# Designed miniproteins, single chains, continued (3), part 28

Each design is a single chain, and the fold is of that chain. pLDDT is the mean over its residues in the fold that is shown.

## One batch from the design tools (miniprotein)

Design m8946
Fold by ESMFold2-Fast:
Structure m8946 (fold): chain A 87 residues (1-87)
Amino acid sequence: SDTVEYLEEARKRAEEYGKQGKVDEAVEVAMEAAKYAASQLPPEKSEELLMTAEHAKKLAAESTDPEKAVGISLALLDHALNLVKEV
């Protein structure tokens, strides 16, 4: 799936940004990739992913730990991958 490949590449990019201490860039990549994945899903799953992404964005923004913020971003992408693979 093109969407699966896109999400797997986004996950690698987010992880690489995290290793470089570029937390905001890692979060941005995860949010944009999750929104793209949502656009490729049926309405019910799209709404679920968008709600999860908004919650993840809030948690990452409230985190004082860069490692936790990056981990939240990677978890969002893993969730998006699972939803896309079920379609």
Scores: mean pLDDT 86

Design m8947
Fold by ESMFold2-Fast:
Structure m8947 (fold): chain A 100 residues (1-100)
Amino acid sequence: MLEKIKKEILELAKKLVELEEKYKKEKTKEIEKEIEEIENEILRLQHQGARLTLGLPLPDEKTLEELLERLKEKEKADPEAAERRKKLLPKIAKELVETM
């Protein structure tokens, strides 16, 4: 299970790198939204991976939905934290793709 999650994160990381490159050329809201959706999916998978590593049961779909809503609320309340995440996640994704 953990290896499947790692593989999905890698695939999403590759897509994120491609979308960031597109965003530099075409600063559209559509590309920005796709980046946000991929970042949210990576966060979901990281949360599932962390729970599996700790031997905890996987959260149900409802709990994951509530967690994502809470994270979006926090990012809306703290734009600096959202900006840091936007800068760090593409860099981490690129490093992950280049190192592996």
Scores: mean pLDDT 68

Design m8948
Fold by ESMFold2-Fast:
Structure m8948 (fold): chain A 110 residues (1-110)
Amino acid sequence: SLAEQVKKLAELLAKEFGKDTIYAVGVAVLPEGPAVIVVTKRPLSEEEKQRIIDLVRSKLPEILHLPPDTPVYVVEKDSILAKPLVEMLKEKDSGETGGKGVFQAYAKVE
């Protein structure tokens, strides 16, 4: 399922960047189209954000079955892009919405 794929990506990011750095991953449908949103537990440097973006982009076709040019955003919990995902994660650590709301699938880092 897409939720299982997103959870696999979240686990990979937590392994590479740390559970104290990565909070959650979601696949969103924004007005401009599909995007991957990586939510962080702390502010990151531009270099750290770019490393996350590069790793996600390299894994988009094999893990999420998304095009390699799918936008990737790295944001903090208080970001407008992160808020709907943070709210969903209060109720469930991972899931698939069937297209309800902005996020199609999501997973929290444990």
Scores: mean pLDDT 83

Design m8949
Fold by ESMFold2-Fast:
Structure m8949 (fold): chain A 78 residues (1-78)
Amino acid sequence: SELEEIVRRYVAEALRRHSAEDLLAGLEAILAGDKGPDTPAKRAAEELLTRLFTEHPELIAQKEEVIRLAIRAIRELS
């Protein structure tokens, strides 16, 4: 789908700057609503999501689906 292709592009770019382990941990924490302290993992995931939603604001309404697709894409690309 077009959504999966978009998410995959942003994930591939994020993987050039951040480890798969950090991105997965951060995205899973955000999806779970974790209100704990900022960590490098959370910052990595927030950078990915901020970039994606700044360039595709229409996808903010589908935030949870975008996060789930990003987790899947990281697992497939790693």
Scores: mean pLDDT 87

Design m8950
Fold by ESMFold2-Fast:
Structure m8950 (fold): chain A 93 residues (1-93)
Amino acid sequence: SLFTTEPEKKEYDPKVVEIAEELINNSPLITAFSKEFLVNKISYIIEELKKKNISVEEFEEEFRKIYEKLDGTTAALAGLVLLVYKKYEESLK
């Protein structure tokens, strides 16, 4: 899955990176992962969602269907991805 794939070493959308950095500074996941790793991982997942034309609404719907079956770390990461993706879409209005 996207959540278990190692992120590519590439440039990501600067707006996505900025939003991810801001949210991670207030995230409980900072104790489990480095900030740099989380920013890179979230940015990678959002770029993959964009490439596949998966909307925020589609991602949220699929996440809700499987949320209760995810481990706590994956669920928290997916929640951060959703928050960043929502903020990114709001920034385009």
Scores: mean pLDDT 74

Design m8951
Fold by ESMFold2-Fast:
Structure m8951 (fold): chain A 104 residues (1-104)
Amino acid sequence: SVEKAIETLANALGVPVSAVRDAITAEKPTLAARSVLKRVEKLLGEHAEKFRSMSLEEQRAFLAILAYKTAGKEITDLEKAAKDFGVSVEALKRAKEFFDEVFP
């Protein structure tokens, strides 16, 4: 489930569940959501610059993919996943391409 993925990522990053949910779903990130983004940027290392250059919707989609993967879930239906996380299918596809580049 989406909730289990969000909880798993929050535990892995050491942040509140609400901060991860906000980072994935909010049109404009709160301070808590920005903290999540900064932690993810540190995990990305050399790929952090590319992540920062992505649109906010693409960053949200990337966090959604990271949450699913951290929870041991595969994204087999992009349209369903996009609806579940409130992002466009196009943004999710671009974020997945970047995710597969970072974590081959």
Scores: mean pLDDT 82

Design m8952
Fold by ESMFold2-Fast:
Structure m8952 (fold): chain A 75 residues (1-75)
Amino acid sequence: VIEEALERYNSLSPEIRALLRATGLTMSAEEINEEFKKIIEEGSTKGMVTLLGAGELHKSRGEKLIPELEEAVKK
């Protein structure tokens, strides 16, 4: 699920990736961590792609993410 979501996220246009990163502006790190855990349990690749963008924004700001999300957005 995470690997598939990463491949999909990286294949998106720069414009769409910028929009997904912008979703991080409306969510706290705690909210992103909670949603990411929920999406892993649900197995939703689509939801995961959105959170990768938001997580990348929060990672760039030095905010704490859960290990799985932090590892994924490290690229």
Scores: mean pLDDT 71

Design m8953
Fold by ESMFold2-Fast:
Structure m8953 (fold): chain A 80 residues (1-80)
Amino acid sequence: KLIEALEKGLNGEDISDVTDEIMDAVTKKLNELPEEAKEKIRKLFEKYPALSLDEYLELMKLILSDDFTVEKIEEFEEKV
């Protein structure tokens, strides 16, 4: 359901009502990830401080996905 909210945000719909829930879910998921994945995500935000809203929402969707992998972070970075 949170991934559906992120998809709506990517389509230009207002998701402000669920932003806090998305951020809570992302934070919890990040804390459960291996250190290598956490470090890659941290470096991505440091390297790309000018991410667009759409790029940011795609990254959040990737983090919340059931099939999340470190390779998907690398694929995302190639698109930015």
Scores: mean pLDDT 74

Design m8954
Fold by ESMFold2-Fast:
Order: sequence, then C-alpha cells, then structure tokens
Structure m8954 (fold): chain A 100 residues (1-100)
Amino acid sequence: TEELVEKAAELAAKAAEKLAAALPKLSPEDQEKALEAEVSAALALMSVGVGKATGEYDLDTMLKALEKALEAAKELSDEELKKEVTELLEKAIELLKKAK
C-alpha cells in the first residue's frame, strides 16, 4: 500500500515538474491551467508528506487533488505537454485507487 502511494507521488511530482518547466513558454491561458494543475498536484504531494509523518494516508484527499490536477491539465492547448502530464496523472490516480 505505501509502495503504491510512493510511486503515485513520484508520478505526480514528475507531472508538476513538467508543468513548472513549460510554464514560461506557454500562452497566458495555458499558464493559468498549468498553474492550476501544478498547485493541485502539489496539494496531493503535501498530503502524502502528512501521511508519512502521521502514518495515516488520506487517500481520498490525495485522489481529489490529483483528479483536479488532471481536469486542469486536460484543458491545456499544448498537445505534447497535455499528453505527457495527463498520462502521468492518470497513472498516479490508478495507483492510489489500487492502494485502497
């Protein structure tokens, strides 16, 4: 269970990293959506950190945050970035669902 959460966190972190790296090169509209996705992914990562510290993982909070990140990422007009980020987030969500 913890291994699935850790792997999901790694994928979410990679998605956030790709969004942050692309941010300065995006249109203003895509910058807004990329920032929304990055913030939501960061919230999921913060929830993982709290789970590690307390020994209790709030999987529902993590899933909700990643699903919000995915929704924002799907609105990106940059097709390459959208594909890379959505694939990472969808896999992270799948792993968290298996951790239940």
Scores: mean pLDDT 85

Design m8955
Fold by ESMFold2-Fast:
Structure m8955 (fold): chain A 79 residues (1-79)
Amino acid sequence: SALEEKAKKAAAEIAAEAEAAGLPEVAALAPELAEAHLAKDAEKYLAILRRVADAAVAAGLVDRAEAEADFAAYAAKVA
């Protein structure tokens, strides 16, 4: 379907950007994030987003307070 093709393309783009940023752990999570989104598995989606946020903070791309605020906003939207 068009949604599946769009999700696959988005996952590939996220993986490429994460690899370029030096975040191979985030690149590895991109397919799982797309699958959770297509399955409407909010709990799995949020768990993966938490791992992405932790990796970004560890890499110095975003501070912890910003990552926590962004995560809380997404969690409230999905619950």
Scores: mean pLDDT 74

Design m8956
Fold by ESMFold2-Fast:
Structure m8956 (fold): chain A 82 residues (1-82)
Amino acid sequence: PEFPTSPNVKAITAAIKKAKEGASVEEVADILEKELGVPRETALRAGQVFKKGAETGKIEYESGGVLLLISSGVVKSPFHKP
């Protein structure tokens, strides 16, 4: 089944672009937190993964996996209370 498309795709694309441009983990995390509504800790972890993915050329795969987990509700922390 398909998950919600355009807004999530735009958020992930913006995060990928920032990571490839050498943005900080915090800047990437800000995009994910504000656009996807994930907790700061989850956004920071995803930001680190995006930065490593950009360096290794695997960022699209890693970001796709994170988005899928968020959209499917498998990750308990996207909207979980700290």
Scores: mean pLDDT 61

Design m8957
Fold by ESMFold2-Fast:
Structure m8957 (fold): chain A 69 residues (1-69)
Amino acid sequence: SDDKRALQGALTVVELGKQGKVDGVKSLGMMARASSGRAKEVIDEARRLVEQGKWDEAEELLRKELERL
């Protein structure tokens, strides 16, 4: 599923961003623009959480959405 692949990629970005290895906000923004529908909405929400410093909440959101697929 394209949605599952997009959400898995976003989860990897959040995990790497927590470690300072990538710009999480910029990377999630690019992924959201390349996505559509539910995946885009979830990745945009994860980006908003990351902008607020809520990395663990962004990770939990992405994991829960992946469990629903």
Scores: mean pLDDT 87

Design m8958
Fold by ESMFold2-Fast:
Structure m8958 (fold): chain A 100 residues (1-100)
Amino acid sequence: SSAEKQALLDEARRLLGEMGAEVKEAVEAGASVDEIKAIVRRGMERVIEVLGKVDPAAAEEARRLLEEMLARMEGASPVEALVLFLEFMSRMTELLDRLA
């Protein structure tokens, strides 16, 4: 239903926001790139699960965006990893907006 779809998209946005807050706190605490990657993998598992209930193609796009970002984080500094994460968050927000 339209209401059920909207509730799932709202849940995905909430989970994405919680992941963003956790990454921000970790970076401010001096987290390594590997720690940032671990937070993002854990958070995105939940987001992708919710997206799969809305649209399996959107879940696949989210996985691809995640894998591309994680690959680019290899050998990155913490500052570079944060920039890559913010670009990824912007792309995820655009994906959720297209589904609304």
Scores: mean pLDDT 90

Design m8959
Fold by ESMFold2-Fast:
Structure m8959 (fold): chain A 65 residues (1-65)
Amino acid sequence: MDGAQTVAATAAADLRAAGASEELAERAGKVVGQAYANGMSAEDVARVGREAARAVLAGEEPPPA
């Protein structure tokens, strides 16, 4: 699989397991996958992932990468 797709799928699955809605989890996964695809550092991708997780677990749209 494409690395960005793997990162996106993993983030979405983890958020669904944590109780996020399927739609918000998928959107958060796309944001994290896009950060990875944009060549962000591992630390920046992790930061984007934490910000997205906080938003979607609160029932809100994830911020863009």
Scores: mean pLDDT 80

Design m8960
Fold by ESMFold2-Fast:
Structure m8960 (fold): chain A 84 residues (1-84)
Amino acid sequence: MSKEEIEIEAELGLLRMGIAVLKLAIKRNPKLEPFLPEVERLEERVDELEARLAAGADPAELREEVERLRKELKELMKKAEETE
């Protein structure tokens, strides 16, 4: 694996951890259930990026999508915190 591939895999792993934390928060607080479909959509997009990386996609092309997902996750986490 290239260094760039390892870096993207690490970033995707961090996204999965953030999604898992948010799913746990939703399970603990029913007020957050309206965010579940957005969280599941984000998880599906992470799965797609992992599949593309495994299929030999250029890590540099995936980097922009990973940054987009990181921003979306942060915004979703902030909205969830505002709902608590």
Scores: mean pLDDT 82

Design m8961
Fold by ESMFold2-Fast:
Structure m8961 (fold): chain A 64 residues (1-64)
Amino acid sequence: REEALRRLENGIRLLEMAGLTELARRIRDAVEAGDYAAAREAASQIPDPLLREELLELIDELEA
C-alpha cells in the first residue's frame, strides 16, 4: 500500500509536468477521500495510454 501510494504520487507528478494539472489534482483528491470510482474516472481521461493504464492499476491496488 505505501509503495503503491508512492508510485501513484510519482505518476501524478508526471501528469503535472505534462500540464495535466487538473487531472492530477482530481486523482489526488479522490484517492485521499477514498473515492476510487472518481479516481478511476479522472485517470481514464489521461491521454497517454501507458500512464493511464499504470495509474488505473495503482488505483485498483489501493482499493483492494
Scores: mean pLDDT 81

Design m8962
Fold by ESMFold2-Fast:
Structure m8962 (fold): chain A 81 residues (1-81)
Amino acid sequence: DLEEGRRALEEFKKSNNFSDEQTKKLLEAAYNNDLEAVLEVLKEVYPDVPEEDLRRAAERFLAEFKKFFEAYPEVVAEALA
């Protein structure tokens, strides 16, 4: 059910207070498996969190989004358009 994937993405965006631009950058970075690009967005959103903690969060984010992309590739393609 692709609607579940769309709802999950929208909830992720809202729960983390990411802008549309930040969400697209995160998805593009995750699609390219670019840890440093994910980390840069997280630093912008969470400037007071230590970089080591954000790096671990970025690694987890990449792993989770890889699973999400494998489950809902059409939702990821739609979000990146």
Scores: mean pLDDT 80

Design m8963
Fold by ESMFold2-Fast:
Structure m8963 (fold): chain A 80 residues (1-80)
Amino acid sequence: MEGEEGAKAAEEAAKKAKGNAGFGAKSGAEGAREAAERGDGGGAKADAAGAEGVAKNGDADGGNEASAKAGAAANEAAAK
């Protein structure tokens, strides 16, 4: 399932995040959310993937949670 697949990827990335890249993950999540709102499935997936990558290198102190949630929402919208 497309939405579930993206949500799980974002959550896994958040769990493995370390360092101070959490703010970057949150920024990517914001981009994914905006793309999803515009109906830009491709852009939403790309931003969600970016957030996922940043989350893998960031801290799980809040930013990663936002990234995971936004990534899941973006992938759900992209799947439609």
Scores: mean pLDDT 55

Design m8964
Fold by ESMFold2-Fast:
Structure m8964 (fold): chain A 100 residues (1-100)
Amino acid sequence: MLQEIQDAIANGSEGVKLQAQMILAAINDDKEKFNEVLDKMEARVKELPETPEKEKILAALEKAKAQPSAADGLVLLTKEVQGEESAEEMRKLLEKLKAE
C-alpha cells in the first residue's frame, strides 16, 4: 500500500500524483504539505466550468484545510465528496498505513 502510493507519486498522471501526495501527507501527519497539495487541487478545480459540483468541491477543500490535522482533513474531504462509507474506509486505511 505505502509503496504503491509512492510509485503513484513518481509515475502517475498529474491528478493521480496529487491524490497520492495528499494521502502520503496525511499518513505522515504533514499538515503543511497536505495544504500545499490541496492548494494545487483547488487551482485545477477553479479552471473547470461553474457548476454546483465545482462549488461543492471548492467548499470541501476549504473545510479540509481548516481541519487540525492532515488525516482529519483527508477524512472530511472524502466524506464531503464520496460519502460516509468512503470516509470510514479512508480512516481505516490511514490507521493501517501508520502502523506499517
Scores: mean pLDDT 75

Design m8965
Fold by ESMFold2-Fast:
Structure m8965 (fold): chain A 96 residues (1-96)
Amino acid sequence: MTPRERALELLRRAIDILEEYLKNKTPESKQKAIDELNRIREELRRIAAESPDPALFQTLIDMLDGLIAAVKNDDYEELEALIERLRLFVEQLEAS
């Protein structure tokens, strides 16, 4: 699996985690979402170190940082907007 393919799999996992959190907003699900997104962020950092395209991975990491912040702040409008942006980004990456 290429670094790009691994990143796409991680981004789809992040979307699934966030959609599950939005369906069941408990303190436990919030902490679980934050913990899982931080693990995905760490894995993206490792993939970025091995990638010839650090700018792409920095954009993805910045996007995850925004998602984690929105979850922490209970900013559901920002969270939904960022999830939609992430979905469009994933679709564009898969199409290319």
Scores: mean pLDDT 83

Design m8966
Fold by ESMFold2-Fast:
Structure m8966 (fold): chain A 74 residues (1-74)
Amino acid sequence: SDATIDRLLAQLRARLDGLVATLPADQQEAARRAVDATLEALRAMFREQGYSEEEMRAVVEMVVEGFAWQLAAR
């Protein structure tokens, strides 16, 4: 349901915002834009492709890991 998508994306936003907060201030604006773009893309994908809650949770974990890796590499 849209409510499940909203809840999972809100949880993802909180986790990604926590990662962004660890960055230098001059890098935070670009990282926040990347977070916003990622959340918009995931919302569209989850709504259009009919993912289960389990599948959406798996995608959320992959996105968190990907962001953590990219931020550590910068």
Scores: mean pLDDT 84

Design m8967
Fold by ESMFold2-Fast:
Structure m8967 (fold): chain A 70 residues (1-70)
Amino acid sequence: SAEEIYRLARELAEAAANGASLEELRRLWQKLVEMSKRDPEAAREALERAQREGDSAAATAVGEALKVAE
């Protein structure tokens, strides 16, 4: 769902900001890409929400995941 993709993008952004391991960041990124591949419309909704909320880190994460998912 768009809510799950948005929350995952937020989790990835926070993990990166808090200095999480490369392994943890890779795990979260792979999950975000997989969810975006399964439901591109939900991923686009999550991107629009991140942009509306002014969450540039989450917006970047979802936007990049959508590019890889194609």
Scores: mean pLDDT 85

Design m8968
Fold by ESMFold2-Fast:
Structure m8968 (fold): chain A 61 residues (1-61)
Amino acid sequence: LSDEEMLKGAENGLKAAKESTDPALLRAVIHEMREIVEKSKSEKAREAAEEAIKEAQRKLA
């Protein structure tokens, strides 16, 4: 994945985390966003991915 694709993925993941209450989807978002945090060189993509993880974890708590 390019940094541009990872940024799009992070933005989509954050939107999904904010809009969804499905535990399976929220767990999938956490998994996908963790990969973006690990692999992306874009600070903006990593910040969006970390926000998505926090939102999803908050809803699963």
Scores: mean pLDDT 82

Design m8969
Fold by ESMFold2-Fast:
Structure m8969 (fold): chain A 94 residues (1-94)
Amino acid sequence: MSLLEQALELHEELAERVEKAKTLEEVVKHIEEYAKRMLELLSQASPEEQREILEALRERTERFVARLEKVDPEKARLVRMYVFSFLQSQEEAI
């Protein structure tokens, strides 16, 4: 499995866990574990691979947040706040 495929699987896992979370505290914990695992994955990638992964993740996260806002605006707000901040910080580090 490519690093890009692994990154997209981490995104899908986060999306499922956020949707199933019963509390906003659980949502934050899932985002923290996602960020930790994503950092480990990105550390194995070349700068070019990191750019490709981050671009794909931004697009997937935008679509997920758009869907999530229709059913749970508070969860969507947390994803927008924490996940996009994480992705932006990683993009700026390349």
Scores: mean pLDDT 88

Design m8970
Fold by ESMFold2-Fast:
Structure m8970 (fold): chain A 78 residues (1-78)
Amino acid sequence: MREEAAAITRRIEEAYANADPETKERILALARKGQEALDAGDFEKALEYFVQMLEVLGLPDEAEAARKMIEALRAAAA
């Protein structure tokens, strides 16, 4: 889990560094919403914003991994 998070983070950083200005603005807006969700303890909502950031960056495999994390959180909450 920690290794997967680190790998995803690195790939996001690389994709963000190579993104156009419009994409970077979208990512920053989603990152703010994700941080607000984390500060509220809403990890599921934070992951939803994270998935949107990955989709905007064109990282479908990482987005799929994040969606599976949301499913795992829902299962744990049930």
Scores: mean pLDDT 76

Design m8971
Fold by ESMFold2-Fast:
Structure m8971 (fold): chain A 78 residues (1-78)
Amino acid sequence: MSREELWEEIDRFAKAVKIALEVTDELAKEHNLTPEQLMRAFIAAVGEALRVLDENPDASEETIREKAYEAAKKAIEE
């Protein structure tokens, strides 16, 4: 892997984490979540954001956020 390829992977991961943090923060403001629920929501949001980016690298930040929110919400309700 070149330095450029490594930075692209880091940027993709950083984008997913940023969106997951925003989604988890939004859910925390809407619901009285336990620390365990917050962690589950965050993990689900990161996973879904990465999945969406793998499926469609050109996906808008809004689209990624919407799908990450749905995944995070499902994780806290189970």
Scores: mean pLDDT 80

Design m8972
Fold by ESMFold2-Fast:
Structure m8972 (fold): chain A 62 residues (1-62)
Amino acid sequence: GPAREKALELAIERMRGLGEKVKEEFPDAEVTIEVEDGRVVVLKIVVDGKTYTERLDVDELL
């Protein structure tokens, strides 16, 4: 519904901003954003051969 769509947009924006901050501190980092199952925004960061993930489920926010 519209509330979930808006929450997803905001979650993507939030994760994008976080990824940009990481890239500023670690210019060699690879940053990717994916959406799983239309509700979970996943931020993947690869730096120095290690992978870090942040997950935000919009259903946990509503």
Scores: mean pLDDT 81

Design m8973
Fold by ESMFold2-Fast:
Structure m8973 (fold): chain A 106 residues (1-106)
Amino acid sequence: EDAEALEEAARALLELARLGREAAPEAQEIIDRVEELARELEEYARAIREGKGKEEALKKALEVLEEGLKAAKELAAIAMEADPSVTDRAQELLTKLGEALDKLKS
């Protein structure tokens, strides 16, 4: 369940990065950061699935997910300003990230 929530969050970050690259390709720095944070979440999800250091991995994953949500909000704002047609999808992805964070904090 924890690993699944992290995998869902990583997927949402990658989708938002793709959306950002289509709407605002000049925002390369924040797009690259969102992709990097998604990869870190995938690594922690794998560690949790393997059962080694699960508690420490989850704690670090929560910190990465909180940074991911901040970066995602920044990228979403840039994408929505550049192309308002992406607003609904960007908001949906941000909601999924918030839900993943809430599940993991519970």
Scores: mean pLDDT 85

Design m8974
Fold by ESMFold2-Fast:
Structure m8974 (fold): chain A 85 residues (1-85)
Amino acid sequence: MEAEWLEAVRFLNEAREEIVEKDPEMSKEKMIQEILKRAKEAGNEFAAAYAEAVLNNDRDAVQAMLDELDAALRALGEALEAAAA
């Protein structure tokens, strides 16, 4: 779960950077549509679900996914602190 969310975050950031590099004037809606397409092609279910929720303006789904991401990041932080001790 934590690794899947970290991979999704990396995928979303890399896709955004590539899209902005090719078309810096692209609208946010078109950018999210392109990210969704790329996520589906890559088989990244978490990134695809997030992009789809944003496109559908499903605030509850977006918030639930952000809460899951926050929990995953907290777990990763705790594991890193334990490894450093």
Scores: mean pLDDT 73

Design m8975
Fold by ESMFold2-Fast:
Structure m8975 (fold): chain A 91 residues (1-91)
Amino acid sequence: SDFYLEIARALHPKASEEEIKKLAEILENFLSGKISLEELSKQEGVSGADATFFRNLVEGLISAEGLVSLGVSPALAERVVKEAEELRKKL
């Protein structure tokens, strides 16, 4: 969805269209609970910094205001935090 494409672009602003598409699919699978954080960290195009970001996000250590400070739009920041909170409740 456009949501995961935007988060992928925010994390990797210089990546190609194909790499953004691939990262968006990986992120959707992680935030929907289809793959673990360990599986996410093993995917091509996912850096150690990306994996740490998603671990901290799911653990509730990243606020919407923190994401906005990193260049994420306010609407996207709120949605990312909500999806991470929903995933955390399922763990």
Scores: mean pLDDT 77

Design m8976
Fold by ESMFold2-Fast:
Structure m8976 (fold): chain A 74 residues (1-74)
Amino acid sequence: MEADKEAAFAAYGETAPLLKEVVESGLLSPEEWEEVLKLAREIQEAMDAKDYARAKALIERLTAFLKEVLEKHA
């Protein structure tokens, strides 16, 4: 469904600047980096499978994780 695809790409566009900020700040521990990489792989796999609903859910999970990291290190 095209609408689900657009929603997934929109969610990614909102999350990408946050990911960049967290990465550039150097706040991620090795364990937190493993979680980010795991989520990034799962998002890519969902996108490749055209499972945009799953991709959106995983992007939202990544966004929540990144916000938690920022709050923890504020």
Scores: mean pLDDT 80

Design m8977
Fold by ESMFold2-Fast:
Structure m8977 (fold): chain A 91 residues (1-91)
Amino acid sequence: MEELEVVELPPSIAKLREEFEKKGLTFEDIVERLEELLEQLEKVDPEAAQQFREELEQALKNTDDEQVRLDIYIQAIGNLELLLKHHEELE
């Protein structure tokens, strides 16, 4: 059974949110960035990308709070960047 491997926690949600705000990114920009990273992961590891999408979809369906949804997207971006970096080091 394969799960997303997180060797260590990515930068805190608060720190990632601060960086996004400094760049003037909107919620739509954050979602677009997540989709871009998922597409990159799908090209190198389609199984991991599918599992990530399923876990993200389940998390989003469990909440109606827009702020919690934003935090889920921000955390997902951090986790995806970590996964992509890991694949870059293996390939």
Scores: mean pLDDT 71

Design m8978
Fold by ESMFold2-Fast:
Structure m8978 (fold): chain A 92 residues (1-92)
Amino acid sequence: MEFKGYIDIKTENAKKIAEEALKALQRLREETGEVVDVKYDEDGKLIVTVRSPVAAALLAKYGKIDPAQRDAFAAALTPEDVKRAEEIEKKL
């Protein structure tokens, strides 16, 4: 199952922050395979697609998940998934 969310970036200074976030998410994708895709949309928002509950927990902390998948995300999270997400976050 795939979860989609976004990190909302609205200023020129936030563009540099978005580039750092993109680099960190790309590193997470390469090291763990937890992130499927990371891109900018036409509105300049950073869109992240993830396929694991752990990556979805990280996305929920840094951005927002797709509203259509919100219930599935909530049902998929266990306390163990949250703990693992916190461990991965420390490596970012």
Scores: mean pLDDT 60

Design m8979
Fold by ESMFold2-Fast:
Structure m8979 (fold): chain A 70 residues (1-70)
Amino acid sequence: STEEERIETVLRAMIHGRYAALGREAPELNSREDILEALRELGYTEEDIERMIEAIRESFRIEEERERER
């Protein structure tokens, strides 16, 4: 879905940025499973990952609401 694709895009960008900041080579992020594995390797807990995804979804809902209420 469009929302899932957007979430994955945001997560990929965040992971690449974090690995670059740590001076480490980022893994290939071809699937949701790859993304989740990379986040765990960066030290994020399952709870942290769920909260990040939720925050991204909330940002999309806010954007949609602003479009609707123009």
Scores: mean pLDDT 79

